# Designed miniproteins, single chains, continued (3): the designs that were tried, part 31

Each design is a single chain, and the fold is of that chain. pLDDT is the mean over its residues in the fold that is shown.

## One batch from the design tools (miniprotein)

Design m9052
Fold by ESMFold2-Fast:
Structure m9052 (fold): chain A 76 residues (1-76)
Amino acid sequence: EEKIKRFEEALKKSEEEYQRILDTIDRDYENALKEIDKWSIDKETALKIVEDTYEAFRLIAEAIYKLDVERIKKKL
């Protein structure tokens, strides 16, 4: 049934894009942690900013992914 195959392919593409975004967020987080000592603010404040930013970006990526999955489901 072609309808199921199109759904599976669209869902897989959405999952692959979501994973790519998460990989980028994770890499940027790791890079920020390595650079934190070079910032002109205290380490505790810098760490909190990096952690809060990381969490915010992951939540945004998850929300985008959920919207993509919902759009795919509506085409069923």
Scores: mean pLDDT 82

Design m9053
Fold by ESMFold2-Fast:
Formats: sequence, structure tokens, C-alpha cells
Structure m9053 (fold): chain A 61 residues (1-61)
Amino acid sequence: PEKEIEELIKKLPPELQRIVKNQLNGIELAVELYERKGEKEKAKELREKSLKQLLIFIKEN
């Protein structure tokens, strides 16, 4: 999902690129917070689900 998102971002208008990059940053921060709490399984699930949702958003826009 991450590599697919990176390739798709290159084809998006600058405004959508900013939105997607902000979403990726938010996902990474949330994942890091759960990892710091020792909730590694929750962090992994959050990352996978959030990246899939972001990919759908990109494809729909």
C-alpha cells in the first residue's frame, strides 16, 4: 500500500499531494504513539487499515 500511495501521489495535483502527505504524517505519528506505549499489534493494525483507507481516498479522488 505505501509504495502504491507514493506512486499515485506523483500523479496528483499539488493540493491533493499536500492533503495525502499530511494524512501519511498523521498515520505515522499515531503509529509511533502506540509503539511507545508498547501496543505494537495495535500500531501495526492501525498502520495497515489507515494506509488502505488512504489508498481508497486517492483512487476516488
Scores: mean pLDDT 80

Design m9054
Fold by ESMFold2-Fast:
Structure m9054 (fold): chain A 80 residues (1-80)
Amino acid sequence: SMKKKLLEEIIKALESLDKDGDGLVDPEEAAEVIKKILEEYGYKVSFEEILEVLRSLEDEKGKVHPGEAALAVMELVESK
């Protein structure tokens, strides 16, 4: 399924941003990477829309979990 491939690619790309090994990523860095992947798959979503979704998922450290971020972004693109 294209949706499963997109989800997996987003998760893997976000995990590659985890430079300190805590399993979490910066929302701004995540939003930039997600936007590029979505554009490759033919989706047109603004950086601001992606970032807003990711900020709603921030933990106490101001970071987001790759899996949660990927799922929320999939819901965003499928709701359009």
Scores: mean pLDDT 82

Design m9055
Fold by ESMFold2-Fast:
Structure m9055 (fold): chain A 69 residues (1-69)
Amino acid sequence: MDAFVESITTVLTRAGLRIADRRGPEAALEGVRAAVQGLRDAGVLSQEQADAVLARVTAAVRAHAARLA
């Protein structure tokens, strides 16, 4: 369901940005990848949903890091 995927994306984006501010964008992206993989492995997200969430959160973390550089 799109609203559920959007909620997951929002939560992971907020977490990713916070980690990026404290530990840098690479650590944030590693954490986000692990979290998305866990949600896919647990059956919470489909492969397609996991790929979409990871792409959106990765883009947000990279955009945030670029603005701070």
Scores: mean pLDDT 83

Design m9056
Fold by ESMFold2-Fast:
Structure m9056 (fold): chain A 67 residues (1-67)
Amino acid sequence: GRLAVDLLVKDLGLSREEAERVVRLAAEGRHEEAIELVKRSIERRGIQVEDAEKVARDAVRLAEETA
């Protein structure tokens, strides 16, 4: 829930709207779509590709655990 949204916004630089969409997708069991959305946002910001997938998976997992 809120912790995942705050992490996505503050640490990954997603907009609050994008972060809320990621959390909703994770809550609906659409984990791969949530991961892909986070990865695309990270890549647009120029963050290293090596870290993007791990960061995206960790963020989606947090969304599930704090729901």
Scores: mean pLDDT 72

Design m9057
Fold by ESMFold2-Fast:
Structure m9057 (fold): chain A 61 residues (1-61)
Amino acid sequence: SASAREEKLKKRGEQLKEVLISHGASEEEAEKIAEEYIKLEREDPEKGQKFGVRKVIEVAE
């Protein structure tokens, strides 16, 4: 269902936020990145995934 998809997307965004914070991002920065990731995932899942991976690599360096 659409509701189940939204819930999964929200959880993925929360997981991305936690990963970014664990690699040294501020809570504010991680929140903004997760919010943009969720937006991109809704529009184009491939673009969302690429964005998320890129941001994790960027923060982890």
Scores: mean pLDDT 81

Design m9058
Fold by ESMFold2-Fast:
Structure m9058 (fold): chain A 97 residues (1-97)
Amino acid sequence: DPAEERRRRERKTDAFAGHIAIIEDINPDMSEEQRERLIDWAAERSGAEPETIRRRREEYLERLKGPEEESNELVSRTLRESEAILKEEGLEVTFDL
């Protein structure tokens, strides 16, 4: 079902873009090279284009500027979702930045 495949791809894209935004938020001194590598990695793993990852990442960074309670819940949810997806694929998220 093309609609189901699209939903699965969109969910992966959103989860991985959010995870990158969280990594950047906790590592404000991240280099442009490190950022681009994370974006490319997320694009390859989700099946999305790098530009889509960049857009979703920017959206997540804006959401992280919201109320602390809401941003903490967003972070927890995103980390759980991305970890679950990566475990299903036999991958582990690296924080070697």
Scores: mean pLDDT 75

Design m9059
Fold by ESMFold2-Fast:
Structure m9059 (fold): chain A 73 residues (1-73)
Amino acid sequence: SSLQAEIEALRARIEELRREREELRRELEELKKQPDSYAPQYTATALRLIGVEFEIELLEKKIKELEEELEKL
């Protein structure tokens, strides 16, 4: 398989995750406006945001490693 194709697939995944991150950030801002009874929803959404941001960082690192391997070809 082409390393370039793998890099492109990972970039597409990062774009999906960045969209999800922005959606979660907007949801958190709306939840901040709600009564304290929404605290569990806020916490769940905040934890999901942390997970998405972590996955983006891992995939960005993976792309960098693959780009370095591609330069050696």
Scores: mean pLDDT 87

Design m9060
Fold by ESMFold2-Fast:
Structure m9060 (fold): chain A 99 residues (1-99)
Amino acid sequence: LPEEIIERAKKLLKENNVEITEKNLAYAVAFLALEKKYGPEAFTDMGILTVDTSLSNAEIYLAVYYMLNEDLKPKDAIKKAKANPVSLSEAIKKLASVL
């Protein structure tokens, strides 16, 4: 991931008094990536992504990659991410390619 999006995500968490965990950081990065392409719709998309608390950090990044790269809706992106398991490193590389 670009260092800029990671630092923006950390700042977003700090400003909202949210603990900087790997999971919270993944959701903050997801929000910033979706907001850049979809604007206010990112809030609705994040609502759908956060309801599935079973998502790994790799699945969060991979789902967002599918939303950005293939214009999939959140539920379809989650389903595809779960069906195509990749390492966290691979998910990050895929997401970085569309940022």
Scores: mean pLDDT 80

Design m9061
Fold by ESMFold2-Fast:
Structure m9061 (fold): chain A 90 residues (1-90)
Amino acid sequence: SHAQELLEEAGPAIRKAYEEKDYEKLEEIFLEIAEALPDERHRNRVYMYLAILLGIAEPPDKPLPSLSEEEREALFEAYRERVEEYLAKK
């Protein structure tokens, strides 16, 4: 996916920020990736990874391929709302 390609390209920078506990840099990288994606569903998926890496949300309790497209969209939207709430409190 386009989101996966952007995440793979940013992989070394993401790893460095996470290992250094530079969560502000981690947020910056993921938000830049999300902004580059024109599809809201792909952006919401990026927010899911950010929320998990920041420790503000748990990984999905069910494997993503086991969910319908509608269930995945609702799940990713919930992660997006969690990230937006987190950022608004800064």
Scores: mean pLDDT 79

Design m9062
Fold by ESMFold2-Fast:
Structure m9062 (fold): chain A 83 residues (1-83)
Amino acid sequence: SINEKLEEAEKKVKEEIEKKGLDYFIEKFKELLEKIYEGKANEEEKIEAIAMLKVLIELTDDPEYKEKAEETLKEIKERIEKE
């Protein structure tokens, strides 16, 4: 199921941040966003981008940044669902 794929992706994202650091994560996330906006992302890349946003929401202590990340998550989900 999509929910199972999301849970697995979130786990992989957290492990990748621990191994490669936050800067690598941010660069990868930007690349995935560009692919999604260009309509070039596959299902796994879309799921990974959603997982990355969820992890960013969990990691932030800034309420304003959290709200912005949640809004971006909603926008990406709506874009994926409309394709």
Scores: mean pLDDT 76

Design m9063
Fold by ESMFold2-Fast:
Structure m9063 (fold): chain A 80 residues (1-80)
Amino acid sequence: SEAERKKLIEELAEIIYEKLEEHSEYKLLEKGAEKAIEELTKLTEELKRRYEAGDERALGPAIEGEALIKAIEKYKEENE
């Protein structure tokens, strides 16, 4: 369901975020994080469109992409 999808994205994003906070070296990649978000957003939007058009294989990658973007964005917000 849509609610289950959103919950999975949020849970995965929290797990990724905790891992980012564990390693201080991630702060050195702040400029890289902006480009990563930009590229991941383009890919994730394409995967979401494919899923909505009927390609069920795109669902997992789209969820993972959304979760990763959310984790990196949260990291930037909390550390900037």
Scores: mean pLDDT 70

Design m9064
Fold by ESMFold2-Fast:
Structure m9064 (fold): chain A 89 residues (1-89)
Amino acid sequence: SSMKQEALDRLDQELERMGRAAARGDAEGVREHVEEVLRTAREAGFSDEQLKEMEELGKKLVEAVERGDLERAREYLRELRKTAYDGLS
């Protein structure tokens, strides 16, 4: 439906912003975008289990960026996108 597509587009934009912040090594920027993704997902009616998984992935993403582990950061970004997509399907 158009509503699901709009929610996915907003999540995709925030995931893209997180990717850019991670590429810059900006852990604070990543934290802010994780909070926005979680807020959007809550508003979209994601389950508590999906929100918990996204929060855990977000924490791992921030930790990877703080370590400079860009490969792990990219993996967590892909998992966040997958969880968001599955939540809207």
Scores: mean pLDDT 80

Design m9065
Fold by ESMFold2-Fast:
Structure m9065 (fold): chain A 61 residues (1-61)
Amino acid sequence: DEEKKRLEETIENLRRGLAFLEAMKARGPFTGGGVTWDAARLDAMIAVVEEKIKELEEALK
């Protein structure tokens, strides 16, 4: 029960993070923490987050 709720909360947080990354990509490149977040880097991060969401959704089955 608690595990399922935690997984659902994590998936929700990842989906919000994905929307944020997509918004960042749409607005153009950003520089923060000594790293440039260009389109290629944002695409790579988006792909990683999408994969993680799929893994967690599978765990809910």
Scores: mean pLDDT 77

Design m9066
Fold by ESMFold2-Fast:
Structure m9066 (fold): chain A 66 residues (1-66)
Amino acid sequence: SEEELAAGLEKAAKEIIEKYGLYPPPEEAARIFSEHTGIPFEKILPITEKNNNVDDTAVQLLLEFG
């Protein structure tokens, strides 16, 4: 559901910000977002590469997969 996806994205974003700040390496961000959402890494990586900021990436993932 969109609510479950939003919760996973929030947890992933908090973990990423704690470890890397707002501008994580795209591959590391994609890995952590994949772990918390169940979305395959390969589908997330293009979005993290396009969006440098973790908050923008989380919003885009919610729009695309919610």
Scores: mean pLDDT 86

Design m9067
Fold by ESMFold2-Fast:
Structure m9067 (fold): chain A 84 residues (1-84)
Amino acid sequence: MKIDKRLASLSPKELNIVIEAVRKLLEEGKITPEQARRIALAASLVSSLPEKLSTEEFIDYVLKASGLEDLREEFKKIAEEILK
């Protein structure tokens, strides 16, 4: 999987959430590789926003921009696991 250069602008926490969630969802067959690329692009756009988002706001933004709002619960569970 190619990492978008703009993802380097994300916090380590946000980057880990995107990478881990995308990998798990691809393994479970819940998203396609094209949808995974759209998620990465949406996440990279967060670095250009005038305000900083909470983890839940970040997840909601990325999923809405990708058209994958139905995966919100799965992303939240993965984010909570990463948070420990």
Scores: mean pLDDT 71

Design m9068
Fold by ESMFold2-Fast:
Structure m9068 (fold): chain A 86 residues (1-86)
Amino acid sequence: AEGLATVARESARVARAGLQNKKAKEDLIEAASEALGTMMETGDVRKAAETLRRKMEQAAARVPESKADIEELAKRAVEALERAAK
């Protein structure tokens, strides 16, 4: 229950990141949705963090002009999830 709440909260932050680039916004919403989906399917916060990391890394590669912002958001969200998994 606590792990799901943390994944939901961090996924919501990623989805609401307020990036100006429309493609980056769409890719972050997708990354957040897939991370939450992984948590609901597996109950594993570490697997959700790994899904989020992979999808946000793909987003950074697809939108190089937003890469630095996406990578900083990914780092903060993944570190929060990994701490919650301990």
Scores: mean pLDDT 82

Design m9069
Fold by ESMFold2-Fast:
Structure m9069 (fold): chain A 91 residues (1-91)
Amino acid sequence: MVEIVTPAPTDKTVTAKVTPETPDERGYFMFYPASSKSAQIVAVADGDKEYTWTSTEWNQTVTAIAILSNKASGEAIVDKKTGTHTIAAAP
């Protein structure tokens, strides 16, 4: 299972989650904020994992990608979710 949690209107955070079905599956998270030219990439160990990315700015968009891959199958992608999420204006 792969999930990306939409930020609450008072939060600058986007949370991505992976739940492996087998011990050979692991998650990768990537965040592409509109205010930055650099992706933040996190490789995750086996098991249920969550990564929370925090924006440096209010009122911007971020593209989040969560990937579940199978390490026994040469890192074949098992599941993937991507979406653009809006960090609201400052409260």
Scores: mean pLDDT 69

Design m9070
Fold by ESMFold2-Fast:
Structure m9070 (fold): chain A 115 residues (1-115)
Amino acid sequence: SMEEKLFEAYKRRTRRIIKELKEKNKRLEEAEELEKRLEEAKTLEEAEEIYLEAVELEKEENPEEFKKLKEKIEELLEKLGYPEEEKKRILEEFEKSDFETRGLLVAALEFELSL
């Protein structure tokens, strides 16, 4: 089902964030706690909550990369002529996304601009 695919996507994305934090020796206690909670998660809502907490840690530990991607997505949305309501929706999604998803959003908009 779509719900099962979203649940597995949140878990996969969260595991990637945890792995990167551990590899960089950052937020180790928080990363281990999130990993335990993720293994116990049984609902989409639980997986999303854990994912959003991991996204916040990833953002806090990579402020320059976040700033770079945010400036890029704002520039692309402006160049593509997206209306303000759609820009707001996309930027809210970007803010709540992990860096891999943020990169994919930027790449998709760059591809659209190339058409």
Scores: mean pLDDT 90

Design m9071
Fold by ESMFold2-Fast:
Structure m9071 (fold): chain A 81 residues (1-81)
Amino acid sequence: MSMEEQIKKIIDEFLEKYKAAKSREEQLEIARETLERLLKVAKENNDEELVKLIENAIKALDETGEWSVAVMQLLDIRKKL
């Protein structure tokens, strides 16, 4: 499976989990886990541009505490692929 296919699959899995989440805390946890998984894949494939995008998404989540910012960043990453 290509890096792009792995990332798209992870983001699509995130969207399904996000829709099924019963609480805001679950949504935040799912977003954080998804970003960490994406960062791992990007680093293993030495894609500096993608690493930067994912790190910015994690930073936004950590600085604001708002999962909505992280969700928008994940969608932007998916559009780039």
Scores: mean pLDDT 74

Design m9072
Fold by ESMFold2-Fast:
Order: structure tokens, then sequence, then C-alpha cells
Structure m9072 (fold): chain A 103 residues (1-103)
């Protein structure tokens, strides 16, 4: 896929995740924290893809960045309710899949 196509797919993934958060019974504060975490992960993923597309980093370096992002997100989600932790895990798995499809 093109960089533009990946950006559109990531934006759709974020929108779908936001809709799932709206349906959750979790506190609004926790929903806000989860959304911020997902947006940060999406921004970092798109940055890695842009750097790769420009020839500035290798596919292996993109994978290392994504692993680091996942670890950071896991740490930041530790304080969230289990429902939101699961939603964030699913979001991250789909984000990683989209990145790998671009590489």
Amino acid sequence: PSLEEVRERVERLLKEAEEKLKKSGAPEKDKGAALAVMRTAAEEALRAIELYEKGLITPEQVELIMERVRRAIEERSKQLPEELKELLREFMEELERLVREFL
C-alpha cells in the first residue's frame, strides 16, 4: 500500500477504537487516557513508516520502533481497567499488522 493508504487505514482504526471507547462503561477519565495512548501509538507508527518511505530507516528499524512503542503502551496502560487494557492490546496488534503490510 501507499503511505497515503496506510495513513487512511490508521485513521480508520483510531475512529473505530474511539467508537468502542464510547460504548465502554469505563470512567471518562480512563477513556481519555486510553484514547491519548492510542493516538500516541498511531503517531509513532506513522512517523516510522514516513522515515522508512524516505529511505532513512530499514524495515528492521521500523519493527524495533514498533516493539518499543508496544512496550511503552503496555506500561502506560497498567493503571487502566482490564476492559480498556484489552481494547488497547487489540488496537496495538492491528496497528502493528498495518505497519508490517506496508513494509
Scores: mean pLDDT 85

Design m9073
Fold by ESMFold2-Fast:
Structure m9073 (fold): chain A 62 residues (1-62)
Amino acid sequence: RYAVTNLLPEVSDLGRALGLRPGETRILSRAELEEVARRFGLSVPLLVALANHDGGYEIRRV
């Protein structure tokens, strides 16, 4: 499972796909992350890297 936090000050397309408002954290399964990654044309590792690297989201394994 993964803890995903929206660090952005406003609602984004990624936040909407993850079901996260600004400052919210959700626990997502691997399958839920795979579905979100598919919607953006990304692999899960690439989604995690872009989310964390761009500073807009925090994705941690829990």
Scores: mean pLDDT 76

Design m9074
Fold by ESMFold2-Fast:
Structure m9074 (fold): chain A 92 residues (1-92)
Amino acid sequence: SLEELVKKLIEGNLYETYVALNQIDLIAPEKAEEIFELLKPYLDSKSPRVRYNVALGLKVLQPYLPEETAKALEPLKNDPSPAVRRVVADKS
């Protein structure tokens, strides 16, 4: 399910997060909006790792939802975590 895929991205180890990102990339052309809605609640997480993983997921969705993802990523440009800020600045 999309919910299990998002859970793997957010809560998984490094390998699980990598696998989840690749799976999201494959289904993004059809499921970008649904995945975005599932990721959105985690943007305000107290965990820098969770915000980092959400940013990675949103970057994958960016070609399909450019305005929504840009708006969601904007606050993360000033995130306290340097790693989170770097993900948002990266063009990958």
Scores: mean pLDDT 85

Design m9075
Fold by ESMFold2-Fast:
Structure m9075 (fold): chain A 56 residues (1-56)
Amino acid sequence: MDERIEKLKKEIEEIEKQLKVLSQNHPDSITRKLFTLYLNQKLKRLKEELDKLEAE
């Protein structure tokens, strides 16, 4: 059973939720933009890892 896959899916969902909150509740600021970039990069890496595990 793929506990690792389920864990990755949960982490992806949490980051997507954080991105949504950040886009709705923060003004157009450098801090928001930098944090959004950080979360998007992390999300991309987690999705790549999930895709790799699901492909194998």
Scores: mean pLDDT 75

Design m9076
Fold by ESMFold2-Fast:
Order: sequence, then C-alpha cells, then structure tokens
Structure m9076 (fold): chain A 96 residues (1-96)
Amino acid sequence: SMLQEGYDLLAEANKAFQQGKYQEAAKLLEELLKHPEFKDDSYIHRLLALAYEKLGKYQEAIAAYEKALKHETDPKEKADLQARIAEAKAKLAAAE
C-alpha cells in the first residue's frame, strides 16, 4: 500500500532525525514527498527543512520552509515558518 509505505518512510525519517542522521532523514523525507498523499503536507516540508538546516544546506532549507508555509493554515505555525526562513537567510548570508 502506498499510504502504508508513506507512514513507514515517515517513521524511519523520524528515527534517523532522532539519531542525528540528518542526510538519511532528508533522503527519506524527499522520497515521502513523492507520494501524492504527502506531497502538500506542511509538517513533512518543515521536517525536511529542519534536516537541511542541520546539514548547513540553508538554500534548500529556505525552499522547503517556503513550501511548508504555502500549505500551512495555522497562523502560529505560519509565523514560526516565516521566522525560520528569515533566520536561514541570515545564516546563508553569514556563510559567505
């Protein structure tokens, strides 16, 4: 089942994240987002962005946070995502 495969990928991504395996977590989340049921899930895009931040991939993190923001409906979560985008942009500027 594609839905079962999606939930299994999310569980493995969360486990990888908890273990500090951010590259593995990002890869699993990228695969999960290819599933039609999950492609517009704000939480999954946010989790992918967090993995990219941990890897110092600030350009990729910004893009993932912007996708999370596009699909977010909660005003508090939108505000947090906007703050994270601003912070990631500042870190990207500081990395040069």
Scores: mean pLDDT 88

Design m9077
Fold by ESMFold2-Fast:
Structure m9077 (fold): chain A 84 residues (1-84)
Amino acid sequence: GEAEAERAAAEAREGGRAATEAEKAGAPAEVIAGHALRAIGSGAQATLEGRKAGIEEKAREALIEAGKELEGIGGKAVIAGGKL
């Protein structure tokens, strides 16, 4: 529902920021990928829960923000996922 969409959206934003900060700090690729995958998964969850709750617009904003962070770290898989 709405609470799940908001939680997942927050997790997507945090994951995106964590991936960017890890990349800036020169963290191993596995650490950066872990944060990026968390952001993608939480973003997808936020979109699904947002659709169910009728707040799809807010969920979409979180996904766009997470996607911008992941683009900054050069994730080609993220770009492919963002076409849906």
Scores: mean pLDDT 67

Design m9078
Fold by ESMFold2-Fast:
Structure m9078 (fold): chain A 70 residues (1-70)
Amino acid sequence: GPLPQDEPVDFSKLPKEKRDELIKIIEEARKQGLSGVEIYRLAREKFPEVTGSDIILAEAEEARRRAEKL
């Protein structure tokens, strides 16, 4: 359902849609057995405006979502 407007301001300047897509890219890359460096390159290829900090935060959020399913 629709969520409140309260999004992490420190999660970069990426729009919500790009942030969610970045998390999905990280999830798929890990499913394929890719390393952190390869995930970083893949994410930057898709979103050239993304910084390393954005990727680290998205990777942490992906890991949290994955753990929640256990």
Scores: mean pLDDT 69

Design m9079
Fold by ESMFold2-Fast:
Structure m9079 (fold): chain A 75 residues (1-75)
Amino acid sequence: MPSFEELADRLAVAVVTYSSEPDWARYRARLRALYDSIPAEHRAAAKEAAIAALEQADLPEDRRRAIVDFLRSLP
């Protein structure tokens, strides 16, 4: 069973590495599938870790904001 740290790290890595996906709907679907694989009790902490990693990523501001907004919209 992956540790909480491994699950949070996977989502944090995915928000940056999947940003090369040009189709925004496909990008969101890939992130949503990964997010849904995280046990519900760890999802809030994984989202915050992903947002923190995203703020340190070298991404265009509009892309970073869109991803943060998407993550914050997840249950």
Scores: mean pLDDT 75

Design m9080
Fold by ESMFold2-Fast:
Structure m9080 (fold): chain A 69 residues (1-69)
Amino acid sequence: QASALVTVADEANFGAVETALKLEFPQAQLYFDKATKTVLVTGLPLNTDLAELESKLSQIVPVKIVQVD
């Protein structure tokens, strides 16, 4: 399973990011950190294209996604 860190410009965008990620990956687990404005996403398929996911989410809210082990 892969993990990704999603950084948002504003914590008000967490709800939109959660909705979009749960629609794409209903089995993923999300951990929100308001201090760093980040969402740790775990339980992603190993072949998930994070660049395409970032492009899709960026159409809704400003985000940056990086893969973590």
Scores: mean pLDDT 77

Design m9081
Fold by ESMFold2-Fast:
Structure m9081 (fold): chain A 77 residues (1-77)
Amino acid sequence: IRERLERLRREHPELEPLIEELEELLTLSGEEARRKALELDIRLGVEEIRAAVLKDEELLEAVRELERLLREVRKTL
């Protein structure tokens, strides 16, 4: 997960705030982690819509990769 986040940070520095939130989520556990994951899920959904409206396919795929990473993390919560 961290290696994939580092690649995303290099390729899409505009996603840094969302990447930092997901990195913070990796340090949390229990109810706090579940709450943070739900918040991040909403924010990523908004960003996916924005990228789709802008027809920015590279940004859209990057946001979808963050959504896949969040899904993997949520399975462990």
Scores: mean pLDDT 80

Design m9082
Fold by ESMFold2-Fast:
Structure m9082 (fold): chain A 60 residues (1-60)
Amino acid sequence: GNDEEGAKAAREAAEAARGQSLGELEAAIVRAISLHGGGPKTAEAAREAYAEYRPFNGPA
């Protein structure tokens, strides 16, 4: 895979896991990195996904 494709896959996996636990998000991102080989753009996308997930809106 390519770093750009890995970043795209990581973001899409994170989007799909938004309603799930942080562990599910981590698993989805790790799978995306494994499939596409990882890289700086993929790592950046993963970090951004974690940052967006932490303020997870779960107000009632």
Scores: mean pLDDT 67

Design m9083
Fold by ESMFold2-Fast:
Structure m9083 (fold): chain A 70 residues (1-70)
Amino acid sequence: MTPAEIRAAVEAGKAEAEANRVSATGDMAGDISENARLYRIARTLEAAGAAEDTIIAGIRAQLEAWRAPG
């Protein structure tokens, strides 16, 4: 995946996470897309003080791990 695709997925996930928050539905975590999970990972890495390129690389690695055949 390209960094641009990762950023688009994270932004889509952020929008879904924020929509879930304003809807006040706690159980929506099970219905949110993979993009929302990527956004959470990005937030965790940013909170840890990782540089932007490191955040993108980490998200890419996580996506490849999730989509790997096993």
Scores: mean pLDDT 66

Design m9084
Fold by ESMFold2-Fast:
Structure m9084 (fold): chain A 70 residues (1-70)
Amino acid sequence: SMPSAEELVEKAKEAIKQKDYSTALSIIKDAAEAYPDSEVVKEFLREVAEDESLPKALRDLAKKLLEQLE
């Protein structure tokens, strides 16, 4: 079965904590594609976009996906 929006967000957060940004990028893309209307996913994308401690590539992807989903 497809992972839930909440499960994908938690996996992405775990990847970020481990500094596995390539895995985080893939999970973030999958979450946005699978759950375009999920407020859980949109809120997570806002958090990533605004977190200046994260790599620019992650923040830019989150901003781009939010623009496509909003």
Scores: mean pLDDT 86

Design m9085
Fold by ESMFold2-Fast:
Structure m9085 (fold): chain A 83 residues (1-83)
Amino acid sequence: PEVAEKLRKAIEEAVKEGYDYLVVVMKSGDKYTVAVFEIAPDGTLRLLDSKVFDTKEEALRYAEEQAEKLRAQGKKVKILDLS
């Protein structure tokens, strides 16, 4: 699937750029999913949180909120909008 290919490339770039976390916004049918991943030192991802929203605007706000919380802890966070 095209989304999976975009996600794989985005993960590779995030690891190369030294990101600690990846927050992904995806469209799932008529809903929007926000998934928060921790990037391990070996480049593997661990899903920490996921939440579904009715609108893209709500999903993007949640993604920014999660990113800000992690950045406040000194972490480097990338937000990827695949919706």
Scores: mean pLDDT 82

Design m9086
Fold by ESMFold2-Fast:
Structure m9086 (fold): chain A 65 residues (1-65)
Amino acid sequence: APEEARKALEEITGEVDENLDSVEEVERALRVMKQRVAALRAEGREPAPAVEELIRRFEEIIEKA
């Protein structure tokens, strides 16, 4: 689960984050991303496709956990 989130982050953004070591940390990262996306949409802006793909992948990982 956490290792899948780290791989998804690297695959989609090229970034690495070893702090994604638990389901709870993945859930926290997902909440932060969703809050940022909501703020962008409130301003009439769309998030980058990579961000939406990362959110989708993290949601799938959490559902499996």
Scores: mean pLDDT 78

Design m9087
Fold by ESMFold2-Fast:
Structure m9087 (fold): chain A 68 residues (1-68)
Amino acid sequence: SKEDEEALKKFREEVKSIIEKYLNGEITKDEALEKFRELKEKYGHNPEVKAILDRALKGLEEALKKIE
């Protein structure tokens, strides 16, 4: 539906914001993971959300390996 399309767009924007804040050092990994958990609860009924979330989490893992 139109509401679902708008929700997915907003979800993608939130994911990008979280990743950018983490990469800029504005939030910690734990804070980013908590924010992703909140998004999963809010949008988690949608399978497309799961795919986006999985990609975001992989990005965070790869970023962390570079700072070790």
Scores: mean pLDDT 73

